# Designed miniproteins, single chains: the designs that were tried, part 20

Each design is a single chain, and the fold is of that chain. pLDDT is the mean over its residues in the fold that is shown.

## One batch from the design tools (miniprotein)

Design m666
Fold by ESMFold2-Fast:
Structure m666 (fold): chain A 103 residues (1-103)
Amino acid sequence: SREEFIEKVEEAVREIEELLKQVKEGKISVEEALEGVIRLLEELIAEAERLGDERTVLAFRGMLGVVERAREYARQGKHDVALDLLEIVLDSLRRLLEALREE
């Protein structure tokens, strides 16, 4: 199931990359991308909790905190700042994925 968990993190990275691409292309709103990222992180948290990986759960919860800040900026009409924060979340998820692959 660790291999399956890594595959789920890889899928989440691909889905977030696609969401950000669609925002940049004007195909979806930044708010839709925020909702998608929250859903993916909540799914990953549930899976990490099921595996008993408390450190990875804390990392994902940290990423959710950044997404909540992005949501607040989006509510203020600062969509550029919200998008930049989502890019930071994507970078954090990619770094976590590399760490998981090297264990």
Scores: mean pLDDT 89

Design m667
Fold by ESMFold2-Fast:
Structure m667 (fold): chain A 78 residues (1-78)
Amino acid sequence: SKAKIEQLLKELYELRKTVAENPNLPKEKVQELVEKYKELVKQYLDILIEQGKISLTDEEKKAIEKEMEEMAERIIAR
């Protein structure tokens, strides 16, 4: 649903905002935020696939998930 997508996008935005506003977060907290970001991104992709907005093979989905995990680490983790 639109509400679920909007909620996920808001959570992703708030997560990035939290990191940007708190540059001296402890490493353990940064790791928690990275893991949460990865989970939110995966949920977003799953919704798009289920709604037929994106058509991906299993191999393509796995590749995108790996790329987004690496991107999350670059954006959030030091």
Scores: mean pLDDT 72

Design m668
Fold by ESMFold2-Fast:
Structure m668 (fold): chain A 97 residues (1-97)
Amino acid sequence: PVTGPAAIEPEALLEEFRRTLEELAKLQREKKQEVSVRLRQLSEDRLRISFTVTDRETGETESGSVEVALPASAVEPVIEELERLAKEAGLSFTVER
């Protein structure tokens, strides 16, 4: 639904997130942007992924977020993998439960 959490396969979410993290890591390395990623567990089957990009020269901030629905059994493995991918990309990553 347009206004609700998007139901997504865990593998598809991880593929999209991997691509997004590569672009954000490039912004941080090449364009003097400060990037932070936050993940919040809203319920046993719902996650919110938020990112903030701050221009280090102007101080301007852009932010975005997505909410996803996953099988409850996939939530912890997905959180662990998202944290691993963000750390490998050199990005700040926090988890809220």
Scores: mean pLDDT 75

Design m669
Fold by ESMFold2-Fast:
Structure m669 (fold): chain A 61 residues (1-61)
Amino acid sequence: SMDQQVRDTYIDILDAMEARYRERGDRDRERMYRRAREAILKSTTRSAVVDIMRQLVQQLE
């Protein structure tokens, strides 16, 4: 489904970012990206995915 494709795309991005910050030893950012990924995996709607990503961006600012 379109919602599944959107979720898969964000999961791939968040996995890559988690790995990047793990390699850098940035534990705080690693955890933030991991938690966002886990939240998206549990989501069932695009609105939830958008909200999770907005919250992540706000935390990174």
Scores: mean pLDDT 83

Design m670
Fold by ESMFold2-Fast:
Structure m670 (fold): chain A 89 residues (1-89)
Amino acid sequence: SELLKKGKELLEKGKELKAIKDDLIKRSLATGDATPPEEDREKYLEVYEEIKKIIKEKGLPLTQENFNKVLNELIKKNEEEGKKLIEEA
């Protein structure tokens, strides 16, 4: 039960991150250097801050390439871990 719940939460997080990635591609808001529109959802700011912290922790420059790389890594990690937990449940 706990494993199924945790696995579902991780898969949902992965889906949310993927949806944000798709929307960011449409908006060309991949660098984080441009101010996003004020009408954008708080989820964009949360994802941006999370990615920025990871980039800073790795000692990398805040670039579009590093932003996209970290976002893709987060999506993959959430999907892989979520599936594994559901399979083990």
Scores: mean pLDDT 71

Design m671
Fold by ESMFold2-Fast:
Structure m671 (fold): chain A 78 residues (1-78)
Amino acid sequence: AEEAYQKGLEAFEKGDYETAIKHFTEAAKQGYAEAWAQLAYVYAKAGKHAEAAEAFRKAADAGVASEDMVNLFESAAK
């Protein structure tokens, strides 16, 4: 889970949103709840707004959709 999350962060920093989505999805499926928050942000950056909303809902259900999630969406809206 953590390894997939780190690979997702690395891909996102390189601007490889497709690879970032893949790795964050793997981490989230393995129970790494924080990955849902990152996945929502990456989907938004990639223009996948429906998937971003779904990931946000999953993060909220897991109790991690907090101030950090709001800040991530605000950053994406720049």
Scores: mean pLDDT 73

Design m672
Fold by ESMFold2-Fast:
Structure m672 (fold): chain A 66 residues (1-66)
Amino acid sequence: SVSTAENLLKKGSEALKQEKYDEAIKHYQQALEVAKTIADDDTREELVLAAQIGIKDAKDKVPYLD
């Protein structure tokens, strides 16, 4: 659901702020999978993009993370 994806994005953001980059990536990846199941095209694309940006931001904070 939209609420589930939003909650996972929030958890990812909170983990990122706490420098828990592995947890942030995990939550953002979960948000991405939930977002892909959303029926509304505009909402799906928005949340998919947000999750992808979150994953990239978390990985960029740990430059040696593969």
Scores: mean pLDDT 80

Design m673
Fold by ESMFold2-Fast:
Formats: C-alpha cells, structure tokens, sequence
Structure m673 (fold): chain A 65 residues (1-65)
C-alpha cells in the first residue's frame, strides 16, 4: 500500500506540471505522503526525484510541519 501512495503522489506532481499548478499539487502530494506516515526526509527525496526544486521541496515541508 505504501508504494501505491508514492505512485499517487507522483501522479499529482505530474498533473500539476501539466496544468500549471505544480506548487499546489506538490504541496498536496507532500501532505498525502506525510499523512501516510512517510518521513519528512523521504518526502523531500520523493519531491525532488519527481522534479520539484530542492528549495521548493524544503519550503513545502517547512509549511506543512
């Protein structure tokens, strides 16, 4: 089930890029991953691997706490 959540998060980020709402979808993906019990460190890694900038990934995680 954890792999399904990670796949869904990547889909949200890809959708955000396509629709010009990348930051909103990246934030939604990060929240989904955190709610599923994935660590902030792993969430950061997944966001960056999905193409979110390192600076933006750090900003999103700081906002969500």
Amino acid sequence: HMEEVKERAKELIDFGKKRGIETEMARAAAQLLLDAGITPEEVYRLLVEAGVSEEKAREILAELQ
Scores: mean pLDDT 81

Design m674
Fold by ESMFold2-Fast:
Parts: structure tokens; sequence; C-alpha cells
Structure m674 (fold): chain A 71 residues (1-71)
């Protein structure tokens, strides 16, 4: 297994919902999400894909870091 790190910038107004999808190089066996100024409403893992549903707590551009463990 190895870890892959994805960084995504999300621009949204306060209260707006955004979906972020990352595709890893292999099958996902774990995912950890780090956010600032965003609420994580859901994390869905399927095959190589991690889909995050996020809500902005404040207007602006927020950085999302996704650490994915793959096999």
Amino acid sequence: TRTETFTVDVTAGAGETRTVTVVASGEVVGATVSVDGLAVLGIRTEGRTVTLTLRALESGTHRVTVEVTVR
C-alpha cells in the first residue's frame, strides 16, 4: 500500500455545497480529509474514486487535502 495526496482549492459562498472528486492510481482502501472553513458532509469511496460533499462555512477559497491509501 501507498499514500497519495491530493490538494484541491474550493471557491464557494457561505452555505454553498460543493462536490470534489479525486481519482487515485489504485484501489482506495482508506481516505483522510483535512479542510479549513468547510464542513465535510460526506465521503464516498468506490474503486479508485473518492467523492467528497462539502459545505462552505465562510465565503472564499478553501484548501482541501485528501490523503488516499491505495493498493
Scores: mean pLDDT 85

Design m675
Fold by ESMFold2-Fast:
Structure m675 (fold): chain A 81 residues (1-81)
Amino acid sequence: SQRANEAAGAATAERLKRVIGADEETAELVRQAFSDPEKQAEYLAKARAAMAAEGAEKEAGFDEIVEDGRALLEVTNEIAS
């Protein structure tokens, strides 16, 4: 369900902002990856680039949050299909 993917993306974006202080641009890219399965890989790459551009330091656990979100999107897409 697109709505479920949007909710998951919003929750992940909020978590990134809350836990590691990710900026709104990075959070929005992550959210878009959840709402558009066809672009998830592209938007995930753009989110990583945005982190680097903003000077965000890669902290322990951040990769797990991003990877967990991607895995969740993949499972949700398979169920919806």
Scores: mean pLDDT 56

Design m676
Fold by ESMFold2-Fast:
Structure m676 (fold): chain A 61 residues (1-61)
Amino acid sequence: SIQQAKQQAQQKAIDQAKAAGYDPSQSQLKITVEELSGQTVVTAEVTLPDGSVITASVIVP
């Protein structure tokens, strides 16, 4: 489902931020849902305090 894809994308992006040594509570989270050629793609973006962005995407089957 789209809700599960949002949760998975968010978790992947947060895990990557934590692995890079950043505190997720100091970061901005943005979730985007796009439909491309009949596929639904959910992208989570974590903007770090230094302005860097970590992205993770999940395709909804």
Scores: mean pLDDT 79

Design m677
Fold by ESMFold2-Fast:
Structure m677 (fold): chain A 62 residues (1-62)
Amino acid sequence: SDAEEGERLAREAVELALAGDVERAQRLGTKAAILYQSAGDDAGARRAAEAVREASRIGLAR
């Protein structure tokens, strides 16, 4: 489902952000948010965006 694909992409985006690959993380995070919204899961989209932002802060601080 779109929600399951969104969850998978959000997890990959967080991993990339923690590794410092912020550009790729932002692209995957955006795709994840769109998939969550398409599935009607606005809360999931918001949570994914917050997780990627926080992971990016951590990755950039390394």
Scores: mean pLDDT 83

Design m678
Fold by ESMFold2-Fast:
Structure m678 (fold): chain A 104 residues (1-104)
Amino acid sequence: SEEEKQQVLRLVLETIVRGTLTYLAHVLDTRDVADPAIQAEMRTDLQGSIALLQKNLEIAKQLGDEQAAKEYQQQLALLQQALARIEAGDWDGARAVLEQALEQ
């Protein structure tokens, strides 16, 4: 059914986001983030994850799935907070927010 196809698509995009966040948490744990090139890569990866969640939010809104839309909005807020922490050089704060996002 079309509903099942949309559910599968959203799960695929969520899986990609979870993989990216897991990788970013690993990079933060190694403390190899003093390099500006690594910092730029982390910002790019996190911005990419935000874009994928925004796409899922648009799909949820188009389908009238209010619960999924609310959950994506909550995840987006956490990822935007993580991005701000990374830009501020707050590695411990970024790690904590990413762990919180991964628990959702």
Scores: mean pLDDT 83

Design m679
Fold by ESMFold2-Fast:
Structure m679 (fold): chain A 100 residues (1-100)
Amino acid sequence: MTREELVRALVETLRDRYGMTEEQAEFWVDVAEKVEAAPTVEERLALYREALEKFRDRAPGLALYFEGEIVKAEAEAEGEEKRPEAQERLAELHAELQAL
């Protein structure tokens, strides 16, 4: 599989599953590639926070997704003691996403 074929498949999946525009799906893929290349949790958190700010007004479902990823990354950084709080917040975000 070429990288272009993989990007196209991801864009189609995001469009069909989450109701994203092609532009929104392409931005999500760009953020995902940058996160995968980021060696630290701190760098991944910075990328997710930037993406959340960018999509907050443009795509509320995508913004909720990035907020969930921030919660997961913060729980990973702080360790297992914060896991119950992270799970509760993720359940709230999931309910908000389902209400859209």
Scores: mean pLDDT 70

Design m680
Fold by ESMFold2-Fast:
Structure m680 (fold): chain A 90 residues (1-90)
Amino acid sequence: SETLRRSLEALRRIARALDLPDLAAVIDRLLSQPKLNPAQVDYDVTIALFGLPTDRLRALLAALRADPEVDPWLVELAEAIIAWKELLGL
């Protein structure tokens, strides 16, 4: 959907601003597709976020919360991943 594409564009902009090149590259590949598959987006974004150090994820979460173009599901996903990483001692 256009809403999903706009949220990914906002996430990519934030990833670049925070110097998270691996996340930005994942979003670039998703956005290069003519049609977004929501399940593929959810999977790829989840894996990319889980790969980030917890301190970088916290900085990302703060930026996501401050951006009105970011869909709430991205905030909720980042919060869930931080909670999981803390539980696992990562």
Scores: mean pLDDT 86

Design m681
Fold by ESMFold2-Fast:
Structure m681 (fold): chain A 64 residues (1-64)
Amino acid sequence: MRAELAERLRAILLAHQRGEMSGEQALAEMAALLREATGVEVTDPQEIYELASRLLAEAEAAAG
């Protein structure tokens, strides 16, 4: 559950970092994934980024 979500979020961020995905496309895909996983509708780019970063940090804490 959380590990799969974190892996998918990392894949999106890595694709953007590598230039394979635009920032707008990465945000849209992260928003869709967060809505699917949490049921929260997030449209603000900053809020999407904050939620994704928090979930990634929680997944890392659970692994370490």
Scores: mean pLDDT 76

Design m682
Fold by ESMFold2-Fast:
Structure m682 (fold): chain A 66 residues (1-66)
Amino acid sequence: AEEALKKAEEKGKEAAEAKTAEEARKYGQSGRPYVTEAYKQDKELGEKAEKLVAEGVLKGLERAGG
């Protein structure tokens, strides 16, 4: 439950710190299994995990795309 959310948050942070768009997307993809796991355990945790991964990827793309 909480572990899946924490791992999704970690993958989101890795995506946000990515130096290339490819790395940002790759970390986002790595976070998807944790988002899926969180949804299976709790819908609210799944939604939160999904948001954290999506925000991380977006920030990583902005950092790499400037």
Scores: mean pLDDT 80

Design m683
Fold by ESMFold2-Fast:
Structure m683 (fold): chain A 129 residues (1-129)
Amino acid sequence: SELWRLVEEFLELVKKYAPELYEEAEELLEAYLKTRGTSPGAIASAVGVVAAWVLSKLGVPKELILELLSLRYGETDEDVIREQLERIARAISRVPEELQPLVKGLALILVQLNAPEMTDYARELLSKL
């Protein structure tokens, strides 16, 4: 399914850019899904929470982590989502260059999980950073 493809892409990003956190990230994700279930919203929340944990361990600013967590499953107001994505893009510009590929990849996965209709907009916005 598309959702499980995004979960696999999330874990592959962690494995590529933060391999030391990969095993614990996988365990945390499995634990979250075991307790909260595997509905689309539960999967989106699980990936968001574990992504926030990974970024926190890597020293990413809390401002960016909070902006990424502001993406809510089922939000349909495109103006709200656009404003959230613009704040995320501004926060990413302040991240060290070596972490930008990871943070951009995680942002795209979170958009696809929470607001898939905004994926093309998010991809274009992040490509300009």
Scores: mean pLDDT 86

Design m684
Fold by ESMFold2-Fast:
Structure m684 (fold): chain A 68 residues (1-68)
Amino acid sequence: AALEALRAAYEAAARAGNGGGATAAGHSIKQLEAGDVEGARRGAEEGVKVAGDDAEAKRYLQEALEAL
């Protein structure tokens, strides 16, 4: 599910010290839990852009986008 992928992205970014990726994933989780699927999609897309070389966080964010 999209929420599971976003949580995995948040945890991956947090473990890597990727504050931008973790913040974007956390924002996307909040939007999805509020029922804002388009807001969650925008947050995940931003997360991919700011994740840089964090391949694990990027992978989970892409999985979330595919599930949204």
Scores: mean pLDDT 80

Design m685
Fold by ESMFold2-Fast:
Structure m685 (fold): chain A 85 residues (1-85)
Amino acid sequence: SAVERGERLIREGQELLARAERILRAVREWEEQQLRTGRGVEPPQWLVEEYGARAGTPEIYDIAERLRREGEELIRRGRALLEAA
């Protein structure tokens, strides 16, 4: 049904927003660690495992922004389906 599809889109969007926030938090913590200890501190292992070399570059911010935008769009679409039902 439209209600079930809407609820699913909202949940999927919320998961993408949570993932984007988790990435940004990990990057912020890593940047703080680099400032304290100097260069050569490896990015968080889970970021490297998932995003490879991009984990330690400005591209990680682009990845987080894409996830955020996709999540917001899914939530918007899900809400529209619920309002139409």
Scores: mean pLDDT 85

Design m686
Fold by ESMFold2-Fast:
Structure m686 (fold): chain A 81 residues (1-81)
Amino acid sequence: SFEEEVEKLTEETKKKIEEILNDPSLSEQQKENEIRRVLHEWAGKFQELADKHNVPQLEAIKLAREQMKKIVELIEKLKKE
């Protein structure tokens, strides 16, 4: 289903972000640049999934906001810990 493919995409994105934030070889600026790139990739793949499943724009926007909130909360947690 659309929701299952989106949840998988979000979990893969969260893993990439965790790996970036835990990489001691990256500067803070490099981590910010890599996170920005990963989030841009997530947005593109999310839109591709929404288009593939013929999801109405408003429904897609609402789900994207909920998924992005989960990603942001992970980033905030990892930066504090």
Scores: mean pLDDT 85

Design m687
Fold by ESMFold2-Fast:
Order: C-alpha cells, then sequence, then structure tokens
Structure m687 (fold): chain A 88 residues (1-88)
C-alpha cells in the first residue's frame, strides 16, 4: 500500500520536474471545486497528464481517508511527507 503511494509520489515529482509550469496549471484547475470544470479538464488532458493528476489525487485522497478513519499518526505523517515531497 505505502509502496504504491511512494511510486505515485515519485511520478508526480518527476512530472513536476519535467513540466513545472504545466503542473502548476493542473494544480490550479484541480483546486477548482466545479465538477463541470474538472470534467472538462480531464477530457482535455494527455495520457501523461492524466496519470500525474490521478497519482496526485490518490495521494491527497489517501491522506484524507487516513485522517478520517483515525489511522496511526506515523502513517498520516508518512503520507503528508510523500505529498509534500512530490510538491517540492
Amino acid sequence: MLEELRAKAAYVAAFKAANPEKFAELLKLLNDRSEENRNKLWNNLTDEEKQAVAAYGTLTTSLEMARQIGADQAVIDELQALLDAALA
């Protein structure tokens, strides 16, 4: 489980390093809470961009779920660190 999330964090970090401006644009659009805008964004993404967005979404959802279910603090801290590292 955590190994898969580490792989996703590495993918996001690599995508950001290769495409920093595009990654920043994608994050701004993902923070738009409009379902219509999110659906339009997804349909206009390349396969590589879709993979990066999906990996980021999995990391953020996993962190939120871990907090909601009261997972061990060490697990929450590791997920937060992975997300922070991917965004650095």
Scores: mean pLDDT 74

Design m688
Fold by ESMFold2-Fast:
Structure m688 (fold): chain A 57 residues (1-57)
Amino acid sequence: MSTTDEEMDAAVAASGDPFLRRVRELFRQGAAELDFTDVEPGQTRPDVGYRVTYAAP
């Protein structure tokens, strides 16, 4: 994968988006997934392709 845990954390922090922070916390708990659209290395900002998926059975 082109994105790593470090890059995900950096992108979430840089975005300042509380929703993404919450999803990242849920991902750590195994309840949600944060996935970045692999458009370009270094383009993990909110205004460039990323997606959030939440799995709550």
Scores: mean pLDDT 53

Design m689
Fold by ESMFold2-Fast:
Structure m689 (fold): chain A 66 residues (1-66)
Amino acid sequence: GQSLTNEINKLIGQILSLIGEQFELELQLKTERDPEAIEQLKEQINNLKKQIEALLKKMQALGSVN
């Protein structure tokens, strides 16, 4: 639709921000030695992945409308 490029660019910015957060948590996971903290970090990373997938799906849906 109209302003589709602007909406896609906004979604790309949001996705890149979440990927950055995921990268930081994955770096923390590599140095973590406590099993409980490792499981908490894995859960946080999994939740970020789900958010990224939801935004990617939204971006695909916007592309499919053309």
Scores: mean pLDDT 83

Design m690
Fold by ESMFold2-Fast:
Structure m690 (fold): chain A 100 residues (1-100)
Amino acid sequence: MKEELLQEEIKEFQKLRDESESLEEYLKKVEEYLEKKKKEGEELYKIAERAKVLSLTALKLRMIGALIEEELRKKRGLPELSEEDKKLAEEAKKILEELK
């Protein structure tokens, strides 16, 4: 089945995220990777495109969660988020701006 290939592609997108300093860099690397897969074949491209949708959706949900936590902590006067969670909250704000 295509499940093993899908999992491999999801793992590759996670690696691209780990290698990226920003959401913009990650999205650029994702697009470059998809272009390479498109040249390899239609079936491989479709699997990679599905992995992209799943990976980006998971990342967006995680970033939105960090943003909600940041706002909740500000409202309650609690300590700041970790540096990692602060970056996720900042990227979530950029996504919300794009969705306007």
Scores: mean pLDDT 75

Design m691
Fold by ESMFold2-Fast:
Structure m691 (fold): chain A 61 residues (1-61)
Amino acid sequence: SPEAIARVVTNHVADKLGASEEEKERALEEVLKWVQENADKIPSLEDLARAVYEKAREILS
């Protein structure tokens, strides 16, 4: 599901960047909101995963 992709990918990015639990939770909330608004506009789950990765990196950088 789009929500599952958002959770898995955002957690992976946060862990890789050494983000705190608070930063991880904040990023996940923002990514989940973005996914809820945009998932239907994305043609594949692979493209969604890529978009989530970029969004999570943007938020956590």
Scores: mean pLDDT 83

Design m692
Fold by ESMFold2-Fast:
Structure m692 (fold): chain A 87 residues (1-87)
Amino acid sequence: SSASPEVREAVAARLVLELHETDGAKTAEEAKEALRKRIAEARAEEGITSISAEEQAALEALIAAVGETMARYTLEELRALVEKVEA
């Protein structure tokens, strides 16, 4: 089942914080680009040249959620979201 809204938001927040801290993403667009790069590198390591339409849609939804989350919240608010479910 898709997680509760709070858990989904915390997962997106954690990913945004990782993209900020590891890849230097400072904006929604930079976070989306950093995630696309990570996905492309992972696929290249596995030799994946094609994925299903369902898998592609899921990845695009994740990228969109990351961009939305970074645009909506400050870094302090993102850390609070993660801490609330992972404390």
Scores: mean pLDDT 78

Design m693
Fold by ESMFold2-Fast:
Formats: structure tokens, sequence, C-alpha cells
Structure m693 (fold): chain A 74 residues (1-74)
């Protein structure tokens, strides 16, 4: 079955946490990867036919969770 929006956010967060450890918590590189993750998810959800309002809500939620993680490692 297709992952839910919440499951997709959790998958991206776990991948980002793993990436952060590999990059020795390099905040500048992580900020660049954050931008890419947000753009990649937007394209994925557009391709899956989600309405724009749902995409924006999901992207904002992911950005907020990624920002909280970055605050913890900085």
Amino acid sequence: PEPSLEERIEQILKGFETLAKLLDNNVELLKSFKKKELEDLRKELQARGYPEEEIEKTIKELEERLNKFLEEVE
C-alpha cells in the first residue's frame, strides 16, 4: 500500500537524521539538503495528484519538523 502523508514525513525525518550523523551535523550542508527534501516531496505529491492546499500543508509540517531537528543539533 502507498505510504500516508504522515508516514512519508516520518520516513524523510529518519533519513535526514541518518544523513546528519554521516555529515557530522554540518548545519550548512543539512540546510541545503532540507531545501532539496522539501522540493522533492512537493514534486512527489504533485505527481501523486494531491491538491495544492494539502501539498502546502504537508511541506510546511515537514519544514517545521526539520527545523526543530536542526535546532537540536546546532
Scores: mean pLDDT 82

Design m694
Fold by ESMFold2-Fast:
Structure m694 (fold): chain A 76 residues (1-76)
Amino acid sequence: SAAEKLLEELREEIKKLYEEMKNTDDEKLWEELKKKFEEKLELLRRVSPPELHPELEELEEEFEKGYKEAKKEHEA
């Protein structure tokens, strides 16, 4: 389905985001990547059936956790 394809694309974007976060200490780039993820997630929520919303919530939580950990390590 179109929603499943978009979900897989979002998962690939998350993987790329994590790789970029590991390879840079640029806070501005981190903020830009976060915005891109939030835009993708919002779009996916609009087109996804309610049955997929729990997976979207899990992806959002995983991203937020990873983002906070990366920022904490940079600030430490």
Scores: mean pLDDT 71

Design m695
Fold by ESMFold2-Fast:
Order: C-alpha cells, then sequence, then structure tokens
Structure m695 (fold): chain A 93 residues (1-93)
C-alpha cells in the first residue's frame, strides 16, 4: 500500500500525468487482489479518465481491459462487454 501511495504522490509532485494514471492502475490492481472490487473499479475509472485526456490509446486500452475484468467480477456483464469493445477498438488503431 505505502509503495503505491508513494509512487502516486511522486507522480503528482512531478506533474507526470501518465505516471499518475499508471499509479491509479497499480492501486486498482492492489484493491482487486484484496477483494475490494468497488475501490478497484474507482481507481481504474480514474486511470482511464486521465489516459483519455492524454490521448494515450495504449494506456486507455489497458484501463478498459482492467475495467472489463472488474465488471465481470462484480456481475456487471453488460458493462464488461462495453469495456472489452472499447479496448478492442483502440487496439485496431
Amino acid sequence: MEEYKKRLEEAIKNGDKKAVARAFLELGDYYYEQGDFAKALSYYLQAVKIAEELGDKELVAEGYRRLADIYEKMGLTRSAEVARAEAEKLRAE
């Protein structure tokens, strides 16, 4: 936990928005492993928002793949299908 928070704080301090998005994905992964799917979802959504603002298609696709997985874990099948479709569209470009 502390290592993830430290990376996020360093990314914010340095104004590195791509590093901030990656730190949010890492925090989401941490909470996913802890079984806290609501927090994992929140962090993945924040990461995707930043990645979209940056126009980083690879990072957006990575975030949508994580969103699809967490939506499946939560039983939100339709949301998972939408997230997978968004990731595939970005891969096609």
Scores: mean pLDDT 82

Design m696
Fold by ESMFold2-Fast:
Formats: sequence, C-alpha cells, structure tokens
Structure m696 (fold): chain A 120 residues (1-120)
Amino acid sequence: MKTLKVGIFYENERLKPLAEFTAKTIKEESEKQGLDFNLDVNVIQVSSTKELCELMKKFDAVAVVKEGDNPLEVSESSCIPPAILGGIILVGDVSKPNLSFIKKQVKIFLKNLETDLKRK
C-alpha cells in the first residue's frame, strides 16, 4: 500500500485549530472511503507565500487553509507544481467556522486525489 505525504498549510495562528480539524477530517474521510493508500498528514504554519511554495514541493498533495467562504475570491497559488495535487480549504469566519463546509471541501479534495492517483 502506497503512503502519500499530505501537507495542510496555514498562515495565521488563529487558523491552527481549523487546519488541525481539516487534517483530522481528511484522515477520517479517507478511512470511511476505503482508499487504496495511506495518508501521512502534516499540519504546517507558514509565514509567507515564498515559504509555502518551497515547502509544498516536499508533498504529494497539499491543502491551504484560508479564512473566507467565497471560492471565486480566493486565487489558487500559482506556485503549486503540476505534479502535486493542490487545493484550498475555506473555513468561513475564524470566530464562527463552517465545519460542514470544511468537510464538503475535504471530500472533494480526497476524490480529486483518488482520481489523480488512478491516472499515474
């Protein structure tokens, strides 16, 4: 069974609990879906886009946790390498996070990851 290294990135300390919730949700949903691989999920704080871009290269898949609820207002990181599955997880307002929305985004992320692996 192949092990994939997954990076969950966040910029502000206030996002740390939501990044950890995202990582936990990824593990729980991957187990429920019976995915044909193991996930090594790592939660990492970054201080800049440059640090994010360099660290992402060390992972098979990455998710960036951001405040907000409108996907159209959040640009994808242009530095995500084509060989790495990248995604953005929007948490809503950090003071009143939308946990159901995080879970929906995690399910989409895992489906994209499964699809990407079947192509390789």
Scores: mean pLDDT 75

Design m697
Fold by ESMFold2-Fast:
Structure m697 (fold): chain A 87 residues (1-87)
Amino acid sequence: SSELEKKFEEYLKKLEEAKTADEALKVAVEAVRYMGEATGLSVEEIIGHILRVIGIVLDGELQGKSLEEIKEELKEYLKELFEELSA
């Protein structure tokens, strides 16, 4: 839907504006939860996507990736999720 697309774009913008890994994680979790709830994913499926988003941030920090690299990986994950849920 156009509303789902608009919200997705708003979350991508918020993610780009995040200044810390914690802020980026919070935005990505909110985006996953919103998209999952809007498209009828179960609580278990939403939790699964949240755990993957947490994994991206923790693995990025462990590997010494920059905030910008972590945000790029989160953005890619959110785009793939949006495409899957919009099919």
Scores: mean pLDDT 87

Design m698
Fold by ESMFold2-Fast:
Structure m698 (fold): chain A 76 residues (1-76)
Amino acid sequence: MDAETQIALAEKALAEGKAALAAGDRGAALSHFGQASTYGRNAALVGEKNGDKEKAARGRELAEEGRALGDELMGD
């Protein structure tokens, strides 16, 4: 799977996680934020391997946002 596809999947998962959280489904939100973090991290790795610094940076951004939102939801 290429970096572009993994970025798209990370963005979709992040949006679905935010929608689930807005609906009060914390379990679904956690799952989606975890998926966003995983796809974003994979996009960053593939982007770095292929020398695509912009896709690698976008993948890292998505992974960090998914991780931060998941960690905030698991806090307290």
Scores: mean pLDDT 86

Design m699
Fold by ESMFold2-Fast:
Structure m699 (fold): chain A 92 residues (1-92)
Amino acid sequence: SELEEAEKGLTPEQREVVRYTAEQLRELGGPSGIMLIVIGKLEKEGIKLNEKEKEELWELSREVDAARPARSLEEELANAEEVLERYKEKKE
């Protein structure tokens, strides 16, 4: 699982923090989880977002979540991919 991969090389204390954070993100659900995933992917590509771009991503995340509420991590990742594609299309 993604959580198991993320836990590799961590101390027991760091591993507990990762698990706790993942559980909180799942409980929050919806557009917040989508937005965090999208920002993380963009940062891995070297893209730093300003406040206006974060607001644009938040609105896209809300629209996608409202249309297709995620029932699993797989569905949340699929929603994040759609938000990322829509965002990139607007920038190109």
Scores: mean pLDDT 70

Design m700
Fold by ESMFold2-Fast:
Structure m700 (fold): chain A 69 residues (1-69)
Amino acid sequence: MEEALRGAVEIAKEIIRENGGVVDKEIAEKAIEKMTEYLESKGVEREEAERLARLALKEAVHEIKAEEA
């Protein structure tokens, strides 16, 4: 569970970096979609994958801001 969540965070960080560190609604939705797909591929149920994807996005934004501060 924690390892799958870490993988989702890394996916979100990659998407944010590819978009110049900017997180708008479109980028956030894209990141959540990709993380949800990744988590489902690891055997996580859709509802749980969506919850974890939202948590992972928040963590990814925090880590990116910390890296650029």
Scores: mean pLDDT 80

